# Designs tried in a protein design run: designed miniproteins, single chains, continued (3). Part 47

Each design is a single chain, and the fold is of that chain. pLDDT is the mean over its residues in the fold that is shown.

## One batch from the design tools (miniprotein)

Design m9619
Fold by ESMFold2-Fast:
Structure m9619 (fold): chain A 81 residues (1-81)
Amino acid sequence: MSVFEKLEEKLKDFPEELRKELLEIFKEYVRDLKTKPVDEAERKALARVVELLLKHKLSPEEAERVLQIFAEAMREIIEEH
């Protein structure tokens, strides 16, 4: 499976609207990696994820799980290159 497919599968138990927005942030992150420094792309993506989690008013445990899943996907993309 691609990193994107793994991310989508790991997020399946979260609300569809949240999943779609997280996947769009990840797509933008992958695009940014082609034109931006890795640290800048990562910081931008993480900031957008945190803002999204605050908007959806997730519990601390749910927010931590989403951040863990997203960070793992970002690491896998970098490690494949």
Scores: mean pLDDT 81

Design m9620
Fold by ESMFold2-Fast:
Structure m9620 (fold): chain A 81 residues (1-81)
Amino acid sequence: SDLLTRLRQIRRWLEGALKMAEQLGDKETADKLREAISLIDQVLAGDFSALPELVKTLRELSKSKNAAIADLAKALLELLS
């Protein structure tokens, strides 16, 4: 479906952000990105109850000290609205 296609694309963007956070040694942001990816995988597996927790995790990422990751999270929140 259109939603599942968007979630797969969002997952790819989050994987890119995770590699960046790991390269920078930002463990807190990397852990939040892994949490967001795990929540997307749960939704893709059919567990739509993971959507509110995904939104919460993206909201936390939108407050990241890393401006690129924060801006990405804000864009993804808008896409899920």
Scores: mean pLDDT 85

Design m9621
Fold by ESMFold2-Fast:
Structure m9621 (fold): chain A 90 residues (1-90)
Amino acid sequence: SLADVLARLRAVVDRLEALVAAKRKPTDAELQAILAETQAAKAAHPDNEGVHRIGDLIESAAELIQRGEFERARRLLAEARALIDQLEAE
């Protein structure tokens, strides 16, 4: 369901926010797991622009964290969280 997909994307945002707080880069395995979740979400809801936008923000944030750009990643994760909250309220 959409609610289940949004809950899974929220869990991914929480994981990335924890990495930002710790100033820690993801391992390759962690990065692959995060990307698998965003890809699964987009595939489950191909016509949902909001889900795709959230996925794109998460993917961009993960790339920024991998480069050590924690402050920029934090801003993208905040935007992703706000969009998840908005879609859950609909």
Scores: mean pLDDT 88

Design m9622
Fold by ESMFold2-Fast:
Structure m9622 (fold): chain A 98 residues (1-98)
Amino acid sequence: MTVEDALEGARGMVELAQEQLAKATSVSQVNMAVGRAVLMLNHARAAGVPEEEVYRLLAELYEAEAKALQKLADQGKADRSTADRARKIAEEYKEKAK
């Protein structure tokens, strides 16, 4: 797999995860969407995609997770601390992507 193919695959998986997270009705669905996207991003990193690009995509992914978990927490279906954790991770990756 080329670096370009790996980056496009990771980008596509993050976009799919963002769509799945917007429709998630349970923490299990959130965890599956995030886990699959993180796995693809790890493959992209191993294939030689620049860390800055990987961190940018991880920031976008964890922002989408934070929004999904906040929505579930507002419905009493998740612990609010999980949304806070995801938001903190997103901010860390934003800083690393600079």
Scores: mean pLDDT 86

Design m9623
Fold by ESMFold2-Fast:
Structure m9623 (fold): chain A 60 residues (1-60)
Amino acid sequence: STIRDSILRKAAEELSKTHSQEDVDAFTARAREAIADETDAARILAIVGELYAELKAQLA
């Protein structure tokens, strides 16, 4: 879906500035799986945001 793809693309783009290609690819695959059955935009944002925050916490 357009909303899912837009959210994932933005998250991956931001993570690519601070994380390896391998980590970004793993994040994208995991996030896509987690939101596969979600239709609510707010819930999709919450799930992707949670996974994004987990990876960002590993930054420093």
Scores: mean pLDDT 79

Design m9624
Fold by ESMFold2-Fast:
Structure m9624 (fold): chain A 83 residues (1-83)
Amino acid sequence: MKETEELQKEAKETAEAAKANLEEGKKKLRELEKKIRESDVESGVAAAKQLAKEGEGLDPTVHSGYVISAVGAVVDAELRRRK
């Protein structure tokens, strides 16, 4: 629960950073993506859903790369662990 909340908070922070400055947002996204890959699948999925939700309002065309990267990392980790 607490770890999931932390990842969701970082997902929101990353989206806000991307709104203010794309370069800073990309750096935070790379850190978040790494944390998602290393986290429990449930925590990672929750964080990716949060990031995707925030990204929908941000303009997915411009930010498609970071949203897809984060979601893809979580999906890949889930499939790998559900094996």
Scores: mean pLDDT 62

Design m9625
Fold by ESMFold2-Fast:
Structure m9625 (fold): chain A 109 residues (1-109)
Amino acid sequence: SAEELLRRARRLIDEAIRKLEEVAKRHPEMRFDIEVAIGVARIEIGLANLLFRKGNLAEAARMLIRAAEILREAAERVLKVDPDDELAKEAVRLAEEAIRLAREALRLA
């Protein structure tokens, strides 16, 4: 159950990254900010994957929450510049759902 929630959270985070990569192509002025956020999120995801393999589900959940929060904040910065960016809105929604699932996993771990 906790493992299944973390796998679902990870899939949503990967989808949020794909949406933000497309946003970065359309907003050259924000590309560096978005790419840095994705880079930091990928480091947290790498740590989460290692912790998951070691059976430390609680710490894996915390790393995925951090990754999702970083991506949500980057998408929210895009929306301050372009409030109608549909991909950025979708990235926020995906990141928020990932945070919710990872928090549930943390409670069950």
Scores: mean pLDDT 92

Design m9626
Fold by ESMFold2-Fast:
Structure m9626 (fold): chain A 67 residues (1-67)
Amino acid sequence: MEREIEEAKRELIERGLASEEQVRKMVEGLRADGHTDEQILRHLRSVPTAAAQREASLALAEELARE
């Protein structure tokens, strides 16, 4: 499980979706909140899709707000 979490963290950093510091804080925060390693892994694995959707939505909202 920890190895899988480390792989997921590395993938997020390599894809430029989060910095090493951001990923570290995210994992530490989830553990502090009592999440299991399995739940943390599921969260990390969902970030690429969720991040892409948020970026698209925010970009559209920002463009519309400027007009």
Scores: mean pLDDT 70

Design m9627
Fold by ESMFold2-Fast:
Structure m9627 (fold): chain A 79 residues (1-79)
Amino acid sequence: MSPEEQEELKKTLQQLKALYEQYVAAVRAGDLARAEALEQQMIDVLRSYLSKIKSAEEVEKDVAEARAALAADRARLLA
């Protein structure tokens, strides 16, 4: 990867980490509306990044996997 591609990846991962920490806090607080909004923001960030490096079909697959992972995490946090 070029230095510019590495910086974009690093920035994207930092944004996703910050959103995920807020998502976990919202789920634990029982603020499901905020948790859903944060999930959508994470998916939007992920989709934006992946659309630069992958086909539309691969982006859809990766987004579906990310949504499934977040749903599993939410189930664990609510248990």
Scores: mean pLDDT 83

Design m9628
Fold by ESMFold2-Fast:
Order: C-alpha cells, then structure tokens, then sequence
Structure m9628 (fold): chain A 103 residues (1-103)
C-alpha cells in the first residue's frame, strides 16, 4: 500500500528530525521535517479515498510540522520538539488505522 509506505517513511524522518534537533543539528532537523511533510502530504492525498479518520490525523500532523518548522526557525527548540512529538504520535495513530483498513 502506497499509503502505508508513505506513513512509514514519514515516521522514519520524524524520528530522525527529533534526534537531530535534540543534538543541536538544526539544518539536519529541518531537512528531515521537510521530507516527513512530503511523505505525509502524499499519504494525506491517498487517505482521502480510504479513511476519513486517517485523513484527519494526517491533516493535523501536517499542521504540527508547520508549527515545528516555525519554532525551529525562531530558535524555540523546546516548542519545536513538542510539535514534532505530536506530529509523530498523530502519524503513528494514522499508520495503525491504515494497516487495519488496508488489509
């Protein structure tokens, strides 16, 4: 499933973004957030025809990534971590539902 593949890639990049941010590597964190956003956007488009619940979680995850990028660029590292952790939680919930409905 393309939906599941994009969600798994987004989650991988979100975890790498969190590790980079905690290590103080802000440019690496931004690159991983952008890659996560790209994969979440593709998953969101596919979810529209599969599950309204998955679509809703992915929309919320994308909004959280936007807030995280703004926080990183403003030097608000703790705020950025909170937004990335929320995006990760939402993406993981979306993946669980996507696996259940995409049997």
Amino acid sequence: SNLIKHLEKAIEHLRQALEALKAGNYDEAIRHVKEAARHLAQAYDEAKNISPEVEKYLKEALEELGRALKAIRSGNVDEAIQHLERALELAEKALKIAKEVSK
Scores: mean pLDDT 89

Design m9629
Fold by ESMFold2-Fast:
Structure m9629 (fold): chain A 74 residues (1-74)
Amino acid sequence: MVSEEELDKEVGVALAEIYAAIDLIYARNQGKFDLLPELEKLADRYLKEAEQAETIDEVMEIVKKFREEVDKLL
């Protein structure tokens, strides 16, 4: 069983990775400002899911899905 301490760390890492991905997308897509509201909504949805995750595996799956959805949006 994953400890609460370990889960808190993974959730924190997932949140940091999601925010870092958003920053990279903003920097990389100079001129594609129309995607900004969609990226923010997508990030907010997945961040909320990551915070509600009960296992490390769930957090990792949420991060993977976020990255895949971002790739589809781009």
Scores: mean pLDDT 67

Design m9630
Fold by ESMFold2-Fast:
Structure m9630 (fold): chain A 84 residues (1-84)
Amino acid sequence: SLVEKVIELARKLGLSEESIEQLAKLTEKVLTEGPEEVQKDFLENLERFLKAQRLAEEAKKKGEVLEHLSEETDRRLLEEIEKL
């Protein structure tokens, strides 16, 4: 299966299980709903696409860390208010 090959390549490139699941769903959608030309372009650019997804995942993790730090700051402020 092409989906299985995409999953194998994503795993070799070190993508997270969450990203692999999202990529599998995207691949199924492209194969089912996409025009034949789009399917061909996806296959020919698969490695480039997977590398781009890995970079996007790294960027998301950096953004997630910043949001998590913000939530922890809000939690500490709330705790200090409750101690008043």
Scores: mean pLDDT 63

Design m9631
Fold by ESMFold2-Fast:
Structure m9631 (fold): chain A 89 residues (1-89)
Amino acid sequence: MTEEERLDDLIGTLVGKALELARQASPEVLEEVLRIVGDYFRRRAEAKSVEEYKQIAKDFLRRLIELAEKHGLPELVEAARQALDEIDS
């Protein structure tokens, strides 16, 4: 598995979890998650290197943590923090 494939799998899992938790929380939270996810995929499509992609993935996870803390979603905070630690390992 390439580093890019590993990051795609990791972020894909977090996107799925974020959408599930946001859908259960409120339409407002779901809209914010969809906006963050959309911005991530736009930036990912423009990435020119694995290192740039890694930085984009980290920025996405940090934005998810901020959103999750703002809306009181501790499960999403924990999942995103674990993913961020995995990228840094």
Scores: mean pLDDT 84

Design m9632
Fold by ESMFold2-Fast:
Structure m9632 (fold): chain A 95 residues (1-95)
Amino acid sequence: MSLVERVAALETAPVTRENIDELIRIGSAFGLIYEAFRPGVSDISGKEVERPLEIPLTGSRYSREDFYAYILTDGAELFRELARELRRIVESLLS
């Protein structure tokens, strides 16, 4: 299966954590989603904070868990928009 076919499949795929992970994985490779660099910060409990996801298309930032929660409840259209933009980017780079 070509990368273009994988990305096109995301436009109609069920909105699941696995498909969101695939979108993040491919989107990070193509600049649609950025895992922003942050230095490891320990809170009072000694836990390190997770690196935020940045979505340039919307100008939004999410923790990975907040992104899953949003997309799985009310953000299914954002998932579709990101999948369509990812396909456009991949097609423009491989054509």
Scores: mean pLDDT 71

Design m9633
Fold by ESMFold2-Fast:
Structure m9633 (fold): chain A 75 residues (1-75)
Amino acid sequence: AKEEAIRAAREVVAALVAWASTRADEATVAAIRAKLEEELAALEAYLGSLTDEAKLEEIAELLRRQAARLRAALA
C-alpha cells in the first residue's frame, strides 16, 4: 500500500512534467520538475510515516485516479 501510494504520486508528477514539456522551454520545465519533485519528496516522507494500510490504499487509489484523469485531460 505504501509503495503503491508513492508510485501513484510519482505518476501524477510524471504526467504534469510530460504536459509541461510539450508547452514550455527546457528551463521552465526544469523549474517545474524541481518544484514538483520537492513536493513529491515531502509527500513520500508523510506517506512513509503512516501505519494505516487502509488509508494508504485509499490514498493510492485517489492518486491513481488523478494521474489517469490528468493524462486523459492533457492528451
Scores: mean pLDDT 75

Design m9634
Fold by ESMFold2-Fast:
Structure m9634 (fold): chain A 100 residues (1-100)
Amino acid sequence: DLEEARRRREAVARMYEEVARLLRRAAEALRRGDWATAEQYVDEAIAVLERLSIDPDNGRSTAEQLRQAVARHRALPDPAAAFEAQADAFATLADLHRNG
């Protein structure tokens, strides 16, 4: 059923949009020097990806990739800009899933 497939794609798109929203809030917290609040938003974004259960192993893999990316971004001179770029990437994934 094409309608069921569309609903599944929309659900995945909404989850990626939520991840993007949380990562942008983490970037805003980092620009204020609030690393604790940024860490909370990142943990929430990872939890959203872990709940993405179309294939639990794929969701877990994506969450692990985000954990590794976050660790690399924290070492950069402008980690907030890196988190904003990561958020834009997840927003693009949401658009691709919605239209795919």
Scores: mean pLDDT 78

Design m9635
Fold by ESMFold2-Fast:
Structure m9635 (fold): chain A 62 residues (1-62)
Amino acid sequence: MPIVSPLTGKVFDTPEEAIEEVRKAIIERSDREITEPLSSDEAFDLYVETSVRELLEKVAAS
């Protein structure tokens, strides 16, 4: 199954591409600092966690 970025809506065929996208997005948004590459499972979990965090913050700000 391709990995869909909930942050950017991009579809990635490889976990390496998803990892790079997550790392870049996190750095740019200052959600957390990542200095090492993540595994595919870690990248997916980070996508979910970041999406949930952003959603919860928007709900709290409403």
Scores: mean pLDDT 59

Design m9636
Fold by ESMFold2-Fast:
Structure m9636 (fold): chain A 86 residues (1-86)
Amino acid sequence: SMEEESERLLERAEEAVRKGDVEGIEEIAREAVELAEKEEGLEFTEEDLERAKEAAAEAGALGLAKREGKSLEEARKLARELIEKL
């Protein structure tokens, strides 16, 4: 299901953020876009892919921070550091 795929992608994003794995975030974003195209019948642009990379970093950082009991501010800092390397 899309929920199970989304949960899997989020767990991978959390691990990529924990490792500082920029390439992992890019791969997760591409898979998320491909999944959305298949499920919703939409065509995504290069701009949508760039937004998906930012969203993957943000979601992964938020999930990791929540799991580790860290603040939203710390999550945003982690996401920003990864996005600057994208």
Scores: mean pLDDT 80

Design m9637
Fold by ESMFold2-Fast:
Structure m9637 (fold): chain A 71 residues (1-71)
Amino acid sequence: LSEELKKEIDFAVYLIAAAVDLVAARSKNLPEEVIKKYEEGIDRLVELSKDPNVTLEEIKKYFEELRKEIE
């Protein structure tokens, strides 16, 4: 696999994990403000994936910070 394709696959895994976390947060009836913040975080994650200068490590770090919002 090319480096570019591997980045896309790894990003897709993080995006899927974030979507699952969002569904879990909604199922737990977390406050609406927390859910909105998480949704905005997912939008930011998608935006970062479109920037060719953003590394996979930066995306992973952002994802880990985002996940902490629902802990």
Scores: mean pLDDT 74

Design m9638
Fold by ESMFold2-Fast:
Structure m9638 (fold): chain A 55 residues (1-55)
Amino acid sequence: SKEHAKTIAKSLAKIEQLDLSNPEDREKLATFLGLLFPELSREEIEEVIEEVEAE
């Protein structure tokens, strides 16, 4: 699930042209991931976004 969330997060960030260093864009991505992956906690969603930003 986290691996799928990471793949989707990378795709969405690219398609929506999100800047993950920008808190507003990061929050937008986190909200979308929370809706698609309701099984993930806020902590896990933030971890996924940090991993995507690091790549």
Scores: mean pLDDT 81

Design m9639
Fold by ESMFold2-Fast:
Structure m9639 (fold): chain A 100 residues (1-100)
Amino acid sequence: SMIEKLEEKVKEAVELVNKHPDDRKALEEAIRKVKEAAEEIIRTSTNPEARRLAEIALRSAEKALELLKNGEPIEKVLEELEKALAGVQTAILLLREEAA
């Protein structure tokens, strides 16, 4: 299902952050996975709360990528990535509740 694919993308992103929190390449991969999940929710969901959370998460993920590209401290990148992850995870939870 779409929800299962979204959950898998987020799980992969969380694992990258947990195993390699100081690896800029691993963080870039994690951010791209979160961005992909947010974009998919925006594209496919009719739930307005899930869409809003995904749009906020997408902005945080894009900010995290910009900070990473600009050589900003890892702590700043992680702060924005954590916001993006929280937003996508909450949106997925709403989609699961809707599907139940």
Scores: mean pLDDT 89

Design m9640
Fold by ESMFold2-Fast:
Structure m9640 (fold): chain A 58 residues (1-58)
Amino acid sequence: EERTVTRTLEGESEEEVLQKANDFARALADAGWEVVAAGIEISEDGKTATVTLRVRRR
């Protein structure tokens, strides 16, 4: 089954929100989900990222 998962991540810097996005994707992979598509939108101030992942069960 495929599903779309969206999460908003907040941090003090663009590097911090990107790290959180990577950690989120890794956690899904470790839980047995395959990421088949990924989108990320970072806010103008770099402190908020919206991550949209299309995932499939392995």
Scores: mean pLDDT 79

Design m9641
Fold by ESMFold2-Fast:
Structure m9641 (fold): chain A 73 residues (1-73)
Amino acid sequence: SLVEEYRRGLESARRYAEWAKEQGNDEAARVFEKLARTYEQLIKAVQNGDMQKAKELFDQAEKLDREATRLLS
């Protein structure tokens, strides 16, 4: 389900935030923390049937994921 996919994304974002923080990459850690919060909101939007909000949050999550990837490159 979409909720389970987003829960996996949330878990991964949280793990990467912790890892980046341990490596001293505070900028990457902040972006992954934002990504985690976005997934939390996205899960709630999907569960509430708010498809417009879910789309907006999904677009934000994709943007944050690309930003985080650049910071690790």
Scores: mean pLDDT 88

Design m9642
Fold by ESMFold2-Fast:
Structure m9642 (fold): chain A 96 residues (1-96)
Amino acid sequence: MEEEAQRAISKVASIAKKNPDADEEVKKVIREELKKLSPEAALLAAKAAVESRMGYRLEITEEALKLYDTEELRKLYEEAKKFEEELLKALLERLK
């Protein structure tokens, strides 16, 4: 499971780096990888992929954040937060 999540992140990063305008291809890869995983592993992979992409962008644009806020960074942060809340809820449902 963890290894499958790592492969999904690696694929997303590779495709995004080679094809900056290929957001749709990145989404396709994520969807296909998530379909192959269990619900719990899929949530972990999705959360990790979003956080990984956010971390990469935050490092590159940290100087820009000190001058002005960017709408795209704000969206990535909200997506990561939403995934974290969904993951916590899914885990709590499985424990109960």
Scores: mean pLDDT 51

Design m9643
Fold by ESMFold2-Fast:
Structure m9643 (fold): chain A 96 residues (1-96)
Amino acid sequence: SGEEEAKKAIEYAREALRKALEAVRLFGNPNATEEEIREGQRYLREADRYLREADRYARRAGELGDTKGYLEASIEVGVAALALGVAKTLLRIKLK
């Protein structure tokens, strides 16, 4: 159902946000070691993967007519995407 797809989208989006915030923490540390930067890059790749799944499920919820679930999922996806964008920007700064 659309509600089940929306629930999956929110779960994936929240996991993407959690992973993105870990990447932000690691890349935002001015004393981060090369190993910590590699760990942050792993979190960044995981966040990207979860965010793509979240977007897929959110779109499917909308297609199945769950407008409320689609809107709630889209907000969670948007928040995760913003955090991922911050992590990517911090990584670019770290790599010069």
Scores: mean pLDDT 89

Design m9644
Fold by ESMFold2-Fast:
Structure m9644 (fold): chain A 61 residues (1-61)
Amino acid sequence: AAGQTVVAVKDYTAKTPEELSIKKGERGVLLAELGPDWVRIRMADGREGIVPGSAVRPIAP
């Protein structure tokens, strides 16, 4: 759900300007689910973008 805390489970390198580069272990907040395979997140450092849904997992806050 939007507002859910998430953690990166793998490194991901952005391939387009809308995508976000993340490293395994980084934390953020889910902002939106975009179709079946993509999510929009905001990282703890304030960066926002889309990542594959498989790259993050929900965690307790």
Scores: mean pLDDT 80

Design m9645
Fold by ESMFold2-Fast:
Structure m9645 (fold): chain A 106 residues (1-106)
Amino acid sequence: MLSKEELRERALELIREALEYIEQAIEAIRAGDIESAKEHLREAILLLTEAVELLRQAGEFELAKKVEEAIELIREAILALDAGDIESAKKHLEEARKLLEEVLES
């Protein structure tokens, strides 16, 4: 069994990888490639979902909650992209990035 520290460190690494996918999604949106943007955001959700489970196993319930809030914002961004609402998608992704960066700084 991994220690609580090792579980936390693995979760933070997954969050860093998810932030990279969010950045790639923002670049794809800028290029008008909405399908690639949505694919990158779905990959971010998968990584963040695993991070939530690891944080819960580590007893980091407040951090897990912040990551879950970021996942919801990313889902809202995908819905906004499906509706052609690029500005709402960007706002949701900015808020998600801020929450994830706060988790990395704790």
Scores: mean pLDDT 90

Design m9646
Fold by ESMFold2-Fast:
Structure m9646 (fold): chain A 94 residues (1-94)
Amino acid sequence: SVNDALLQAQQLQQQIQTSSGSDRAQLYHRLGVSLLVAGDYQSSIDSFQQSIDLDPSLTYGSLLGISQAYQSLGNHQLSQQYLQQSRQLRQQQS
């Protein structure tokens, strides 16, 4: 639910303050997901971007999240572009 997602986002923001490196990247990815569910689409995109910047191994999942956020914002062109990029990356690494 949105209320559960907001609670998770608050807990994740607290954990990020004491984290570093790849652990921090994973927490930003989880924050992006929680913010997406909560309807904070811009903060979701920003959190997924932080995740990618800290740990490129999270790129596939984070690009998929960014695509969903843009879809929810009504930017269907960017949504489709990020979705295609995530799918191409997954296919090449498989």
Scores: mean pLDDT 88

Design m9647
Fold by ESMFold2-Fast:
Structure m9647 (fold): chain A 109 residues (1-109)
Amino acid sequence: GSVELKAKVKKGDVLLVIAEAISGGPVTLRVEVYKDGKLVGSATIEVAPGERAGAAFVAPEDGEYTVKVTALSGSGTVRVKVYVGKRADIERGEVEDGKLLGEATLTAS
C-alpha cells in the first residue's frame, strides 16, 4: 500500500517521516517528496520488528510538497507518521514539537 500527504512549508522546514514496526516481519518503505510534480527527494528505509526508522527532507524553497510513502517489500505492518518542523527543533530531538501532518498504517505482503 501507499499513503500521500500534502504540506505547505517554508524554506528550511523539515518534513520528517517516522516508521514504527507494529507486527509481522521487516518492511522496506520508499519515501518520495514531490514539488510541482517533480521528485525533489527520496529515501528507502527498512524497519524491523521492534524497531523505528526515519527519513528527513529539508525544504529548499517555500511551497506545497507531497510526501508519498510506499511499502515496497516485506511481510509486516508499520505505522507511518509524517511531521513538519523547524530544523533546529528536529536536530535537538524535539520531534514532538513538530506538526503532525498525518498518520497511516501500511502492510507489506
Scores: mean pLDDT 77

Design m9648
Fold by ESMFold2-Fast:
Structure m9648 (fold): chain A 93 residues (1-93)
Amino acid sequence: SIVEAAKELIDKAAEFAKRAGMAVKLTIELPDKNVSDETKEKIIEYAKEAFKGLPVEVEVKSVDSDTVKVTAELIAGGREGAARYEFEKKVKK
């Protein structure tokens, strides 16, 4: 469910970023303290495919929460955070 929630939010972030046509920094926060490197790699690969055609930097973090959060920061004039969009979905633990 955490991986599926992350994929749904990544797809929403990609749709947004593609409409803007800009480079993006994507931060994915997973509510699992013990996320495996394999799971992180799978999510990073999915994000790169979803953002195909745009420059994207992907960061995956393990956080103590009940919510999958995906933050897309558009890069304008070489600066991150020129526009910031946050997508979140609460998951059952």
Scores: mean pLDDT 77

Design m9649
Fold by ESMFold2-Fast:
Structure m9649 (fold): chain A 75 residues (1-75)
Amino acid sequence: SMKELQSSKTLFRILSLIVGAEVYIKQGKIEEAKKLYKEAKTLLDNAKKQGLLSDEQISKLEKMLKEVEKKIKEA
C-alpha cells in the first residue's frame, strides 16, 4: 500500500541519518554527526505524529539515537 511505502521510506531515511552520524563520529567529525543526529530525531518525531512507524520500530530507533548521543558526548 502507499502507507506501507511511505513507512518504509521514512524508516530507511532515519536509519541512513543514524548510519551517517556513526560514520562522522568514526572520522572525528563531531559537528557533522550532531547535525545528522538532530535531523534523525526531528524525522522520527514527525513519523510518530503521522503514525508511520510501529512501537517496536520507534523503540529500536530511539535506542540507536541514544547510543549516538552517548558517543557524541564521549568524543
Scores: mean pLDDT 88

Design m9650
Fold by ESMFold2-Fast:
Structure m9650 (fold): chain A 69 residues (1-69)
Amino acid sequence: SDIAEAMLLISIGVARATNTPLSPELAVTVARDVGFDPEAIERLLKTAEELGGDVEAIREAIARAIKEA
């Protein structure tokens, strides 16, 4: 949805502005809020890589959350 995409863009913008690496917990929360949209997840993973986050841990955490949903 348009709202979910806006929330994703805001979350990415805040992380970039504060130089905060995305934690797996935060990434799962954002992914869930956007309904685990594959394109949104890819944007989230790219942002994590750019901010020095653990992309492998984030990808695994999101995959686990999808299986629980």
Scores: mean pLDDT 72

Design m9651
Fold by ESMFold2-Fast:
Structure m9651 (fold): chain A 59 residues (1-59)
Amino acid sequence: SSEQQALQRILAGLEKIKTLTGEEKEILIRIAKHELEKHFGIKVEEDVDDMIAKVKSKL
C-alpha cells in the first residue's frame, strides 16, 4: 500500500537521523515524532530507537 511505502521511506529517514549528533538530530527527532503521531497515528517517544521500533512494527 502507499502507506506501507511511505513508512518504509520514513524508516530509512529515521536510520539516517540515528547517525546524526547534536542539535540537528534533536530537531529532526521532534519533527519525526510530530509527523508520525499526526499523520500515521503512531505514538512515540522523543527517541529515534523507539520510533524505528514502532515503525517496523507497522511494516
Scores: mean pLDDT 86

Design m9652
Fold by ESMFold2-Fast:
Structure m9652 (fold): chain A 67 residues (1-67)
Amino acid sequence: SSVEQQFADLVQQASEARSKGDVKSLEDYYKKAQDVGKKLVELDPSKKSEVDRMIGNVKKMVDIAAG
């Protein structure tokens, strides 16, 4: 799979974990999405705004669920 597909899959898995109330998996997917997202932006800088927005959305999910 492409790095872009890996990033999309991790964001989707984070959303699914949130829906199931699985805070630990949500936090794990958030960390992985940050790492893969950084790699994606290094490979394609035009994706920076999209990656930053998606990571920001997942961070909000983590902050709400972990508080």
Scores: mean pLDDT 87

Design m9653
Fold by ESMFold2-Fast:
Structure m9653 (fold): chain A 71 residues (1-71)
Amino acid sequence: SIEELAEEILKRAEKAPNSFLRATVVVEELDELEKKYGKEYAIKVGEIILEKTSDPIVQAAVKVKIDELKK
């Protein structure tokens, strides 16, 4: 499901040594989802990630990415 995918992305990002690299992993995963499944799908996954993460750097990066995808 889309929620399981968001959780898997966050698990992969948790392996990064700091919040900036964690944010980079999440944004790159959303870019790949846009390429394969389109903007609407990437936005939905990004919104679920935003709800599930407590990292303010990841939240800021994901919010910017969602805003870019909506254009």
Scores: mean pLDDT 87

